Designed miniproteins, single chains, continued (2). Designs and how they scored, part 28

Each design is a single chain, and the fold is of that chain. pLDDT is the mean over its residues in the fold that is shown.

## One batch from the design tools (miniprotein)

Design m4937
Fold by ESMFold2-Fast:
Structure m4937 (fold): chain A 65 residues (1-65)
Amino acid sequence: SMDEKIAILRTLVEAFDDPAQLVQALRLGGYELPESDARALVAARRAGEDLTPLLREVAGRIREV
């Protein structure tokens, strides 16, 4: 579900400062995301921005591997 994908992304963005590590963690869980989207999420978190709109947008681009 979208809510599950959003929860996974939020957890990983809070755990990893490196977009490449975020992408690898998703892949280990059976999901794939463009690195550009991972970089955008990490940048937004570092800037202290509200992640909710970006998490919803990016979660729609997650695919199962």
Scores: mean pLDDT 84

Design m4938
Fold by ESMFold2-Fast:
Structure m4938 (fold): chain A 85 residues (1-85)
Amino acid sequence: LKEKVRRLLELTFQLQEALKAKDLKTASRLFKEIQRITRELQEALKDDKELQDLLNELLRAAWAGDREKAEELLKEILELIDKKE
């Protein structure tokens, strides 16, 4: 679970860089992987509203280009997962 959340954030930043560079081939590949991981996380977290809300906040911050806030939210999500395992 934790690795999938970390990977999703990493891929989102990579997708933003690919889009800025107009590298559509890389962007398409990254987008498909992001969609796959997002579906897997939605299924894994379907019964955990708190983790869903934090994940949605993380994605909003990442897509806004706010890396600092996205990294803070990632840390909070990972700590919360550890407490629930």
Scores: mean pLDDT 80

Design m4939
Fold by ESMFold2-Fast:
Structure m4939 (fold): chain A 60 residues (1-60)
Amino acid sequence: SKMREIVLEEAETFGKSYNKLLKEEVKKRNGKDPSIDELIEMIGEATEIALKKGEELLKK
């Protein structure tokens, strides 16, 4: 199913993007954990990246 493939690619893209953003924020904060607000912002950014990946797959 094309929908199944899209959902799996979005989930993978989210995980990779969130992990990258988290590492960058921790580095920026000299190894300190991000705040809840920063975590929510990173979730939002990773979600946007994942949805964009899903949109690209829908165009094919």
Scores: mean pLDDT 81

Design m4940
Fold by ESMFold2-Fast:
Order: sequence, then C-alpha cells, then structure tokens
Structure m4940 (fold): chain A 72 residues (1-72)
Amino acid sequence: MEELKREYEETVKSMEKQVELAREVLRAAEEEGSKGSPEQARGAIALAERFLKATEDHAKRSIEAQKAKLEA
C-alpha cells in the first residue's frame, strides 16, 4: 500500500511538472509573438496549445490509472 501510494504521488508530481513546463512553452510562444511576426506567432502558439492539451490529457490518464491501482 505505502509503495503504491508513493508511486501515485510521484506520478502526480511528475505529471504536474510536465503540464507546468508545457504552460511555460505556451507563455514563451505568446511572449515571442508580441515581438515578431503575427503569422509566425500564431503557428508557434497553436503548436504549444496542442502540446499543452496532449500533456494534460496524458497526465489525467496516467494519474487515473495509478489511482485505480491504489483503490484496487
């Protein structure tokens, strides 16, 4: 039980860290967009938004899978 709880907590922290990094990438893309070409900025922002969504979806599934093991 304690080891499964530890794995769950580590997974949550790792996933939260990855989501935060994806948000940082989006913020950097938005910040660069204010300094340069709007067309290039839109592409970079759209790509960063897709990565953030994919990262959030992956994080949610990973956390739910670990929680299911803990509840079993």
Scores: mean pLDDT 78

Design m4941
Fold by ESMFold2-Fast:
Structure m4941 (fold): chain A 98 residues (1-98)
Amino acid sequence: KPLTPEELRKLANEIEDAVRDILAGKVEPAKQKLLEIVNELIEKTKDYPLIRQIAEDIKKLVEEADKLTPEQLRQKFADLLTRLQMAIYFLELEEKKK
């Protein structure tokens, strides 16, 4: 069953919480939780290719986090999270149009 916009927003908020914990230095448990949420999002967004691509980009970023400075990591997460929230917002607007 494809995710509803409400379910997508819930997963996006859980991703933002996990990212906040990573940036606060609670890396290992937050990284595992983030990967679990992102993998669920990838599996359940076959009908939303833009959201799937953003989720895959978040997964790659968390896997490569140790190669980046804290400032680069913060900026890249902020960009991807903004893109994710915007993609969900546009999807919510399309659902309201029906």
Scores: mean pLDDT 82

Design m4942
Fold by ESMFold2-Fast:
Structure m4942 (fold): chain A 80 residues (1-80)
Amino acid sequence: SLSEILEQAKEKLQIMLTMLKRPAEEGDEAAKKRVAEINEALQLINQALESGKVEQEVIDALRKVGLGIEAEKIEELLKK
């Protein structure tokens, strides 16, 4: 459940990085910024998967990179 959502988010972000690689290499500043934001989100996801805990910063990073649906699902799972 939680790990599955994080793994799905990671896969989506890796696909986004593949699509943004060429524009970023060609000097698109918006693409470069998005690549940096996605790399930050991936780092936080990997830390969450390793620790088994999802900090608020992971949820915020997912929303920032357009994965609001995954962020909402994680918040629902973390509610008592």
Scores: mean pLDDT 85

Design m4943
Fold by ESMFold2-Fast:
Structure m4943 (fold): chain A 113 residues (1-113)
Amino acid sequence: MEEQRKKAEELVNKAVEEIKKIIDDFLSGKITPEEARKRLLAIVDKTVEELKKLGLSPEEQVEALRRLAGEITSLIDEAIRKVTDPEKREALLRIGREVLDHLAAKIREIKAQ
């Protein structure tokens, strides 16, 4: 049980690091808004599926995903404070909202199980 919780924490931490890199790549102009959106949604989906494979309770899966949502919110807020380009700020806010809405939908699906 403790080992599975530790694996869940490591999985969320890895997702946070990958998300931070995507946000940084987007802000530096290395990737488009659409590419950033696709990669961020893919990381959320991958994290949800990997958490399901760990044999955690629905409640433990929800707590891990809530932590991920909090980390994403913090990363978006930090990035918005640093970005000076209004178009990049608007794109980041739109993408952040979509990613968080998608994650919230996944949390609701797990709670319904």
Scores: mean pLDDT 87

Design m4944
Fold by ESMFold2-Fast:
Structure m4944 (fold): chain A 60 residues (1-60)
Amino acid sequence: SKAELAERAKKYALEKGLSPAQAEELGRYLETAENIGKAIQKVAEEAGVSASDVAYYLLS
């Protein structure tokens, strides 16, 4: 579900050393996204990591 993806995104952001505020922002993108692939790309861009790293963590 999108809620599960949002929780994974928050955990991933915290593990990458991002602030709690940035983690909440990443979760929000996943919850409200019409296209998960585009949401992953946006999250990766803002977090300063690769889209493949975000996708791996969220989808595996």
Scores: mean pLDDT 74

Design m4945
Fold by ESMFold2-Fast:
Structure m4945 (fold): chain A 71 residues (1-71)
Amino acid sequence: MEAERLRREAIEHIRNATRENLAKAGDLMNELLEMKADEEVARVAREASRYLQPLGRQDREETRALQREEE
């Protein structure tokens, strides 16, 4: 359950959303890639990239928030 452990730790670091925690999440994702495990590890690494991208997604997220009034 190494992939599950790294995934959980990465999520905890991302949850706090501090610079130091984001750096640790990146290190954990690098470990997942080094494991070269199955499809699940690759999927987690791709999803983790989404959590790190919000640093540049804030502009787009603000635009989408205005459009969410559709519902």
Scores: mean pLDDT 57

Design m4946
Fold by ESMFold2-Fast:
Structure m4946 (fold): chain A 92 residues (1-92)
Amino acid sequence: SSAEQAAREALREAYRALEAGIEGMRKSPALTRDVAASAAQASAKIFSKVPELAEFREEAIRVAQIAKTGTPEEALKEVERLAERARRAAEA
């Protein structure tokens, strides 16, 4: 359906944003928490375009909060987890 296609396109776009964030964190470790929060917030905006991805949007908001309040290691791990989840959902 058009809704399923819109969801897959949003998941792929969010995955690309999260992967760009992971690459940014790899290149600038001192900025890990800020880059992670920005990547998660960007993915939340992408997920918000598709009502069927509300759970992914809520997860992305939670990841952004962990990035702001947690350790750099937690921030990276949560962004990697969200990226993998989005990638797998896009392929389903």
Scores: mean pLDDT 89

Design m4947
Fold by ESMFold2-Fast:
Structure m4947 (fold): chain A 62 residues (1-62)
Amino acid sequence: VKPGEEVTVRGAGPRGIREAMEAAANGAKSITIVDRDEFEVDTGHVLVSGYEPSVEVSKEVS
């Protein structure tokens, strides 16, 4: 991920959290974590929300 890039991570499980943290560490402007599981979504959002990039957590509505 390049600085200033917008990144979408699918799944807020351990793999998704790791990817989001890597993106934040590389200076991503915003990170969107997409998941349908409330527990996973809350955990992922909290872990990366302290970074300068904005973190958005969204659920896809079918």
Scores: mean pLDDT 58

Design m4948
Fold by ESMFold2-Fast:
Structure m4948 (fold): chain A 79 residues (1-79)
Amino acid sequence: MTAEEKALAYVNLGEVYLKLKRYEDALQAYEQALKLDPGIVQKEPSLENKLLLLQDYFKKTGREDLAEKVTELLAKSKN
């Protein structure tokens, strides 16, 4: 399995965690996807919207540490 295939598997895992409302686990899965393939956001356009949803959730729940982490991941994905 290539790094790109593993990155896509982590994107799919993050989607499952979002459906289960396990938002911190979803963020960890998306972080692993971006680490394996920094270009994954361009390949999976819906991923940016999912990261923005996580950012909003963490701000709303007072998890500024995790909201800041999402902001950094979004910035790195746009290079």
Scores: mean pLDDT 83

Design m4949
Fold by ESMFold2-Fast:
Structure m4949 (fold): chain A 91 residues (1-91)
Amino acid sequence: NKAIAEAIEKAIKAIPGVISATATILESPDKKSITVYVTVKVEPGKEEEVKEASIAAVKKVLEENGYTVTKVESKISKDKTTIYITVYAEK
């Protein structure tokens, strides 16, 4: 899962307006599902564009690694500097 997390971070960092990206993956005990936590720091005024592009990038990396995305949750911080994305996926 470290390789998938690194691939997600690399894909998000390629998006214009991204300052930094961190991805953490929590795997279920049966290894059939994962939860991906993504934190993206964003340039002012780019938060909605970066959020949508980041969600698309996470889905693409997970699908390329044999996962089906089942749920996505996202939140932009009140100061609009940080995007939090949680993605649920299963094999």
Scores: mean pLDDT 87

Design m4950
Fold by ESMFold2-Fast:
Structure m4950 (fold): chain A 76 residues (1-76)
Amino acid sequence: SDEKVEALKKAFREKLEKAIAAGEKGTELDERARAAYTATLGSILDLDEAEAQAILDAIGGLVLDKAFAEAMKEVL
């Protein structure tokens, strides 16, 4: 439902903010992975490309995957 999608977006955003504040860094992303994560973040969180890139610059792929998995467990 749309309500669960909004709850998932909110939880994911909160997990990302906490990880960034804690200085968590994930695995370095190659150009292809970076493009895929940028598109995925933009789609899931309704972010523009610059906003999605700023999150990726602050955090890495492994931390993104962990944050998303935790958000899914909390909401779904």
Scores: mean pLDDT 73

Design m4951
Fold by ESMFold2-Fast:
Structure m4951 (fold): chain A 58 residues (1-58)
Amino acid sequence: MSEEEILEKIREIVDEGLRTGDEQGMMQRVLELAKENNVPISKAMEMLNKVLDEIERE
């Protein structure tokens, strides 16, 4: 999966987590996605924060 695809998957995970209030499940899914795609956890967290900032601040 490309970096762009990973970012889109993180967006989907965040949208679902915010809709359901499952913050722990959201975080777990992002970490698993990173591991499955050999993405450093730090980079996955940066991508997660970018998506969260975009959603919360529009």
Scores: mean pLDDT 77

Design m4952
Fold by ESMFold2-Fast:
Structure m4952 (fold): chain A 96 residues (1-96)
Amino acid sequence: GAMQALEEAQRLIDEAERLLSESTDDSAIREALELLERALDLIEQNRASLPRDDVLALTNRIRDLALRVLSLTDDLSLINRAIALILRAIGIELDL
């Protein structure tokens, strides 16, 4: 249900934040980006059933963590993935 999707998205974002706080390695950043991408996919798929304020809060967290990635890595592939996440999150927020 929508509440389970919300809880799972929050769990994925929390784990991504933990990974980024514990390591600056490109491997950890890649894992964090994968978790954030999965969280954003869950939010997009369940958007119509989720409260607007919850969607906004989660997309803001995803955007902030992706912005943090830009300060932590010089890997162009990871930078491009972080930018894509930021743009997707902004797109969802603007459509709310």
Scores: mean pLDDT 90

Design m4953
Fold by ESMFold2-Fast:
Structure m4953 (fold): chain A 68 residues (1-68)
Amino acid sequence: SSEIEKAKRALEGAVAVVESGDELLIRVAAHELGLSVEELRELARRWKEAKDDEEAQNELARELLSRV
């Protein structure tokens, strides 16, 4: 799959992890993506706000790839 598709799956996973409230999983997910916990929470929130907006989702995926 493309880098954009992988980034979108990572953002979907970030939302699920953040919504779980499991601080250990949140920390592990942030570390795996090369992000701070605050950055992970921000990107997860923005992904939820981009619901049903494919262009916004594509831009957010590219932003994730640029941060690492």
Scores: mean pLDDT 83

Design m4954
Fold by ESMFold2-Fast:
Structure m4954 (fold): chain A 88 residues (1-88)
Amino acid sequence: SEARAKMLAKVREALAKAEAALAAGDAEAAEAALKEAIKAVLEYEPDPIKAIAIVLRGLGAYEEGRLRGDPAAGAVEGIRIILEALEE
């Protein structure tokens, strides 16, 4: 669907931005990219329960990274998990 294609494109763009931010040591930019990925899922996923479940899985990975002292890596992993769930 058009909505699915737009969602996947936005999440992939967010992943690229987060990976660039991680390489630059910019946790705020990586976290902003995670927020953009979450926003895309909530806007374009037609099943609100699936959207929330996917977002929570991504946030869980982000929180694990943050608690280990690496919020930028957490944000990248969160977006990767979101993208993997959307491509299945």
Scores: mean pLDDT 90

Design m4955
Fold by ESMFold2-Fast:
Structure m4955 (fold): chain A 76 residues (1-76)
Amino acid sequence: MPTSVEEAREALREALLRAKEEHPEAAPWVDMALSQLDRPELLGAAVALLAAEHPESPEIPAVVEAARTYLRLGAP
């Protein structure tokens, strides 16, 4: 469990990269979320769009949880 903003950011980045690796078709949404890692106002929307477009992917719940943790801990 990430206990710092930096650990949460890295966990989210890893979850996003895993989702892209397992589901190359999700790459545009994953790349959008990766580009917004340091923009909390846009990151939440990007992750929500990724989850809405790929609800069947088992990697998506991990991405959503990682993003929620990162944003709660105070993403910049």
Scores: mean pLDDT 80

Design m4956
Fold by ESMFold2-Fast:
Structure m4956 (fold): chain A 97 residues (1-97)
Amino acid sequence: MAAKLVAEGLRKNADDPFAADVYVALGEIIVAILKLEYQRAKRAGDKERLKEVSKEMKETADYLEEAAQHLPPGIAASVRDLADYARKLAEEAEKAA
């Protein structure tokens, strides 16, 4: 899971602001891809894919929340906001299924 690699990168680079910012950007890209998959599945009425996307978004949120516990406050806030957004998208995908 790409989100797990991002979480590991964030944790390992917690004290490197540039590396941490790069991993936050990678996390944003992962969430953006999942949002595009959600939109495609919703338009197609693909209930099985909506369930898969919901699961992937929940897993992404969980990895990001865990990583945020080990980060400086500013970066931790950005990572938590991204995790919250992924969790909300997961709920929407589950309801659309």
Scores: mean pLDDT 82

Design m4957
Fold by ESMFold2-Fast:
Order: C-alpha cells, then sequence, then structure tokens
Structure m4957 (fold): chain A 104 residues (1-104)
C-alpha cells in the first residue's frame, strides 16, 4: 500500500526533524525522490504527494542548517517555527521565510 508507505515516511520525517538529524533527513529526501520517480507514470497523484513531502524535508534541512550557523535567538525561533508549523500554502511558507531572512 503506497499510502501506508508514504505515511511511514511522514512519521520518519517528523521524528528526524525533531531530533535535528540532518543526515537522516537527507537519506529520507533520496528515498522520496526515488519513490516519486518510480510512480510518476503509474500513479501521478502519489508521485505528487511524495514530491510534496520531499519539499518539506528540503525546508527542514534548510532550517536546521541555518539554526546550526546562527546564535540569533529570534532567527532560531523563526526557523524552529517553520519546521513545526505546517504552512497553509506555498505563499504562506515563502512569506515566513522572507520574514526570518529580513531579521538579519
Amino acid sequence: DLEAQLAALRAQIDARTAARDIAGLRALRAQLDALAAAHRDSDPAFARAARRERERVDLAIWALERIANTTDPAKIAGYEDIMTTVPESFEAMRRAIDEIEARR
């Protein structure tokens, strides 16, 4: 069941993000890319869902790398908030990123 497989990967993304495990998140990104590619023609809806989860992994990696390279508590709080809050839309996520970057 592809839906069950994707649900298991979502749980791993949440766990590795909470653990701040960048290497583990990079491994999940590779799995999600392979999964999306394997099902692109046979199940495009599933491939799109896997790609959406990959985008969330990319955001978590981006935020964790930023946290590792800053001592600014306002920026750290902003990056942590992005990782824990599910953005309502792509535009909401982009606005949140712009807001954090503007704090420099």
Scores: mean pLDDT 78

Design m4958
Fold by ESMFold2-Fast:
Structure m4958 (fold): chain A 82 residues (1-82)
Amino acid sequence: MRDRVQQQRDRQLQRVVDNRTSVSSTGNTSLTSQSRSLSGNTVQHLDQYEDSSIRGDTSRQQQSQQNVDNYIQQLDNLRNQS
């Protein structure tokens, strides 16, 4: 179970890095600022997901997973605008 949570977190973190790198390469400061904000929110919710998994709080874990998915989708949309 721990390996699954770690793999999920690592995969989502890689997507955040890829999106930030792509947006930053455009030189657009507005898009870069939005990407940083969304990335920070994604990492915060990934940390909550991991904490909730350790605590056995399945409700919080599900909410954190949904929030991560929503922020990743927003990052993907932002990258497509770049």
Scores: mean pLDDT 76

Design m4959
Fold by ESMFold2-Fast:
Structure m4959 (fold): chain A 71 residues (1-71)
Amino acid sequence: SAAARRRAAFERLLAFLEAHDPRQLSPREVWAALGGDRIAYEALLHFLATGRAPADAPADLREPLEALARR
């Protein structure tokens, strides 16, 4: 499904960011990695800025960010 593909792309990007310095990725590269998904992009930017998942984010994006925030 589209949601499953979005979650998989998001989790792959989060795994990369856990292993590398987030400053190594430009905003353009993050956008491209998420396939131009604005909701996923904005959720990730909020998390990188605050260390927290956006309260209004869809569960398929919010749950991976909340799991990462607990580590």
Scores: mean pLDDT 77

Design m4960
Fold by ESMFold2-Fast:
Structure m4960 (fold): chain A 78 residues (1-78)
Amino acid sequence: MTVLAGTEDFDAERALALARASIEQARELLAAGAPKETVLDLLENAERAIKQAEKKGADKKEIDELRKEVEELRKEVA
């Protein structure tokens, strides 16, 4: 397994914060008429952060809520 000790450490809360930030930015850019590619990149970042938060023991309700937001935005963009 790859060791991540050399980078900035963060827990489930930080991973959730990153996911929320990416989703919010994607929503803002989508509303502003940004290119689909840019919005999809942010949603991809959000999805990675959500998976990381889940692995670190984040609240299941938070995870499900964030996944629903990503899914909704993906449908809007795709």
Scores: mean pLDDT 76

Design m4961
Fold by ESMFold2-Fast:
Structure m4961 (fold): chain A 74 residues (1-74)
Amino acid sequence: SSMEEGFRKMMEQLLEDMRKRGASDEQMKEALANLAKWAIDEARADPSLSEEEIERFEKFVEEVLEEKVKELEE
């Protein structure tokens, strides 16, 4: 979905910008967690989205966050 694609792009851009600034892996993990929370809160606040669409997006965000956190630990 466009929301899922948008989140993945924002996450990748955030990590690229942080790496360019010399941020630590721990700082990047914290920033990813904050981005995930923000994205979920924005989806929940959108009256055009159904509860089912919000639940699917939340699950996607959680799975992608876990994937990227693991990549930073390798």
Scores: mean pLDDT 85

Design m4962
Fold by ESMFold2-Fast:
Structure m4962 (fold): chain A 109 residues (1-109)
Amino acid sequence: MADELLEKAKELLLSKIKSKEIREKIEKEVEEVKKLSELDKVMAAFYLAALALALGNEEAKEVIEKAKELLEELGAEKEVLDALEKILKLAEEHKEEIQEKYKKYVEEE
């Protein structure tokens, strides 16, 4: 489940990234995360999905919800869950700024 969730989050983020160099770096980093704990994989999936959502991929909402459920099942402390919710809220509040900042990687020239 954690590996499947991580892979899905990666695919959703990569759907918004046009730069081949950045896509390859993301894939390499995700491969390294797959060697870590199940908790680390689910946290990575949450972060990748949150970024995908900020870049306009609404399908990332399902991955974010599943990541939250798995983090609670894995015994993540409330403080960690609260921090992730705050990060998601900041990503939504700064969605336009994030899209402008990542425009270079979303649009291949």
Scores: mean pLDDT 78

Design m4963
Fold by ESMFold2-Fast:
Structure m4963 (fold): chain A 62 residues (1-62)
Amino acid sequence: SLYRVTATRPLQASLNGLVDLQPGDELTLTERPILGEHLAVGTTVDGQTLFLDRSAVEITEI
């Protein structure tokens, strides 16, 4: 299954460098992300590792 990450507030994500996300911005993951206490870690459809604040995003299976 694919997963959709949607920003709910402005944040910076780490994705082979820093990326600014605005509310409503979306990223697609190839598999279920790993959810830590503060951090979500996932793999994007282009094979890159994504790190971001889990409190700033909604994650949905698609």
Scores: mean pLDDT 85

Design m4964
Fold by ESMFold2-Fast:
Structure m4964 (fold): chain A 81 residues (1-81)
Amino acid sequence: MDSLGVLAIDPASAAVGEAVSITVETSGPAEVYLDGELVARLPPGTSTVVLTPKAAGTHTVTVVAETAEGPVTIDIDLEVR
């Protein structure tokens, strides 16, 4: 019944070396990937992941969570200057 949601991204665009906070709410365990590389594992509930981009360009943050309806994936584009 609970779902995967991304609650906040702060800032929505970042400079190289700037910390970006992503707040995720999940009913089950979730994994966070940056450009396909695993960066965090999250417990059920609300969690904040801090990422520091190392290169300029568009990066993809992928959140994969297990739900009652199967795995759910959310892709977020992060713009880095």
Scores: mean pLDDT 76

Design m4965
Fold by ESMFold2-Fast:
Structure m4965 (fold): chain A 90 residues (1-90)
Amino acid sequence: SMAEQEKAFEELLEYIRKNPGISLEEVEELARKKGLSEAHTLLLLSEQYGYQQKYELAREYRKKALELAGVKQEELEKLAKENAELAAKE
């Protein structure tokens, strides 16, 4: 079900946060085993790249995931601006 997919996504997101050295292949395999959508899989890969400090790749994968989920470009630009403003406050 959709609810089971969302729960699996949240559990894998937490797992990647605790295991930032995990390979891209392992992330993709875990997502496949849990039946996650392509959009959710790309979000997990984006998070992994972020933890590896590969921020440009993290942004690219996040953008692709949100586009697949039907998020409009205007919403992507707003999220990018909000994230930049939050980073500037640190």
Scores: mean pLDDT 74

Design m4966
Fold by ESMFold2-Fast:
Structure m4966 (fold): chain A 88 residues (1-88)
Amino acid sequence: SVEEVLEDLFLELIKEWAEKGSPLGQALLKMVEQGKREEALRIVRGLLDAELFFKALVESGITPEELRAAYDKRVAEFEELLRKLAEE
């Protein structure tokens, strides 16, 4: 289903972000490992929505500049992943 594909894409994004040294990615991966998978996925979804971007900023404990840099990078990476998925 589309929902299962999106959840898998978001988990792959979190892992890729963490592997590339992203503080946001590392924090989200830790949440998944602690059994907070749904909360981590909600934050990822929120980074694509302006309203949830502010909530992620407050809850993640990273700086506004770090979160903004992470968000911009993630949008680009997510768009690339979606493009590759659409081409298959």
Scores: mean pLDDT 68

Design m4967
Fold by ESMFold2-Fast:
Structure m4967 (fold): chain A 86 residues (1-86)
Amino acid sequence: MDKEELDLEVELTLVAMEVALLKRQFENISKEDYDELIEQANKVSERAKELLKRAEELGRPDLAAWARQILDEVNKLKKELEEKKK
């Protein structure tokens, strides 16, 4: 269905952009702001999981692969943030 597939592609693009912005913030962030950035990364991770489920339900393996890539990237960022906080 064209609209649902387009809406999913737009949402995936927006979430990918949010991950890129989080990575940029991480490069310039002070230790005091790590908790806020971790919270933002958690919200992006939950959105990526929802988009992955939607891609699988729509039978779009290409979009599901993209959602998994986004999820992996944000989870890696979360781990790096938690390690730097210690």
Scores: mean pLDDT 82

Design m4968
Fold by ESMFold2-Fast:
Structure m4968 (fold): chain A 96 residues (1-96)
Amino acid sequence: MLGEQGRELGEKGLELGKEGNGKEGGRLAALGGSLAAEAALSGSSSGEEVAEAGRLAVEGGLEALKTNPEAVTEGVGGALSGIGALTLAHLLYGAE
């Protein structure tokens, strides 16, 4: 499922960010968030999976910015794509 794949990529992005590889971590977080948003729009995943993947994308993007300030584009991309996925989860699934 796309939501499950987004969650896995968000987790890997967060892990890489914590290890000091913020640029790659932010890139994977952004990809995870975009897959979560796609899953929400296609209805191929539950709202819970989309929300979890979006949350991990935000955390991964922020961790990338914390560990590597030069990864601004990747970190911001992760945070914004995660916020987008969380917004779609709220609008399409009524997440509280």
Scores: mean pLDDT 78

Design m4969
Fold by ESMFold2-Fast:
Structure m4969 (fold): chain A 66 residues (1-66)
Amino acid sequence: AMTPEEALEKMRRIVREHLDRLAAENPALRGKVEELYRRIDEAAKLPDFDKAVEEIARIAQELTAL
C-alpha cells in the first residue's frame, strides 16, 4: 500500500517528468514550464498535506491542458 507521502512524491515526479519532456519538445513553452516547476517546488514545501496535493493536482491539470 502507498502512504500519502509516497503518493504525493509519485505525483510530483510524474508532473516533473511531463514538464521535462514538454520543455524539450516545445521551446516556446519554456516560460510556462519554468513557472510550473516553481509552483511544484513551492507546493511540496506546504505544511498542509491536503493543500500540497491540491496544488500539485492543479498544476497537473494546467499541464494536461497545454
Scores: mean pLDDT 77

Design m4970
Fold by ESMFold2-Fast:
Structure m4970 (fold): chain A 55 residues (1-55)
Amino acid sequence: MKLSDDAIKAIEEAIKNTNISTAEIAERAGISPRTLSREFKRAKGMTPAEYKKEA
């Protein structure tokens, strides 16, 4: 399943503005952490974990 652009933006904002784990963000979005990582990398060119290192 593909994540919408709005979902990707919400995840990006959560990574930058909250101290919540990527697993918890995935739970809140109703998806697995694997799906989150895959779709975020497709949209942003990097995994959520890599993005969090830059933030």
Scores: mean pLDDT 74

Design m4971
Fold by ESMFold2-Fast:
Structure m4971 (fold): chain A 77 residues (1-77)
Amino acid sequence: MSQAATDQLQSLITDLEASKDDIASLPVSVTEKITDQILEAARKLASQISDQKLAQQLVEKVEELTKEIIEEARKRE
């Protein structure tokens, strides 16, 4: 169970990194909604990971990526 959650969270991070520029090109309101949904999904997955240090590290990566995406979208406004 925890391994499946870890794999899904790692895939989500990879997909975020690949889609970063595309998401940041959207209107700020849409970008904020998408990043909020991604962060919520990441936190739900992290709650299923038994390794607390790994869960923390993966959530922090998602938080960093979503913050960068929002900042980039706001700069384009």
Scores: mean pLDDT 82

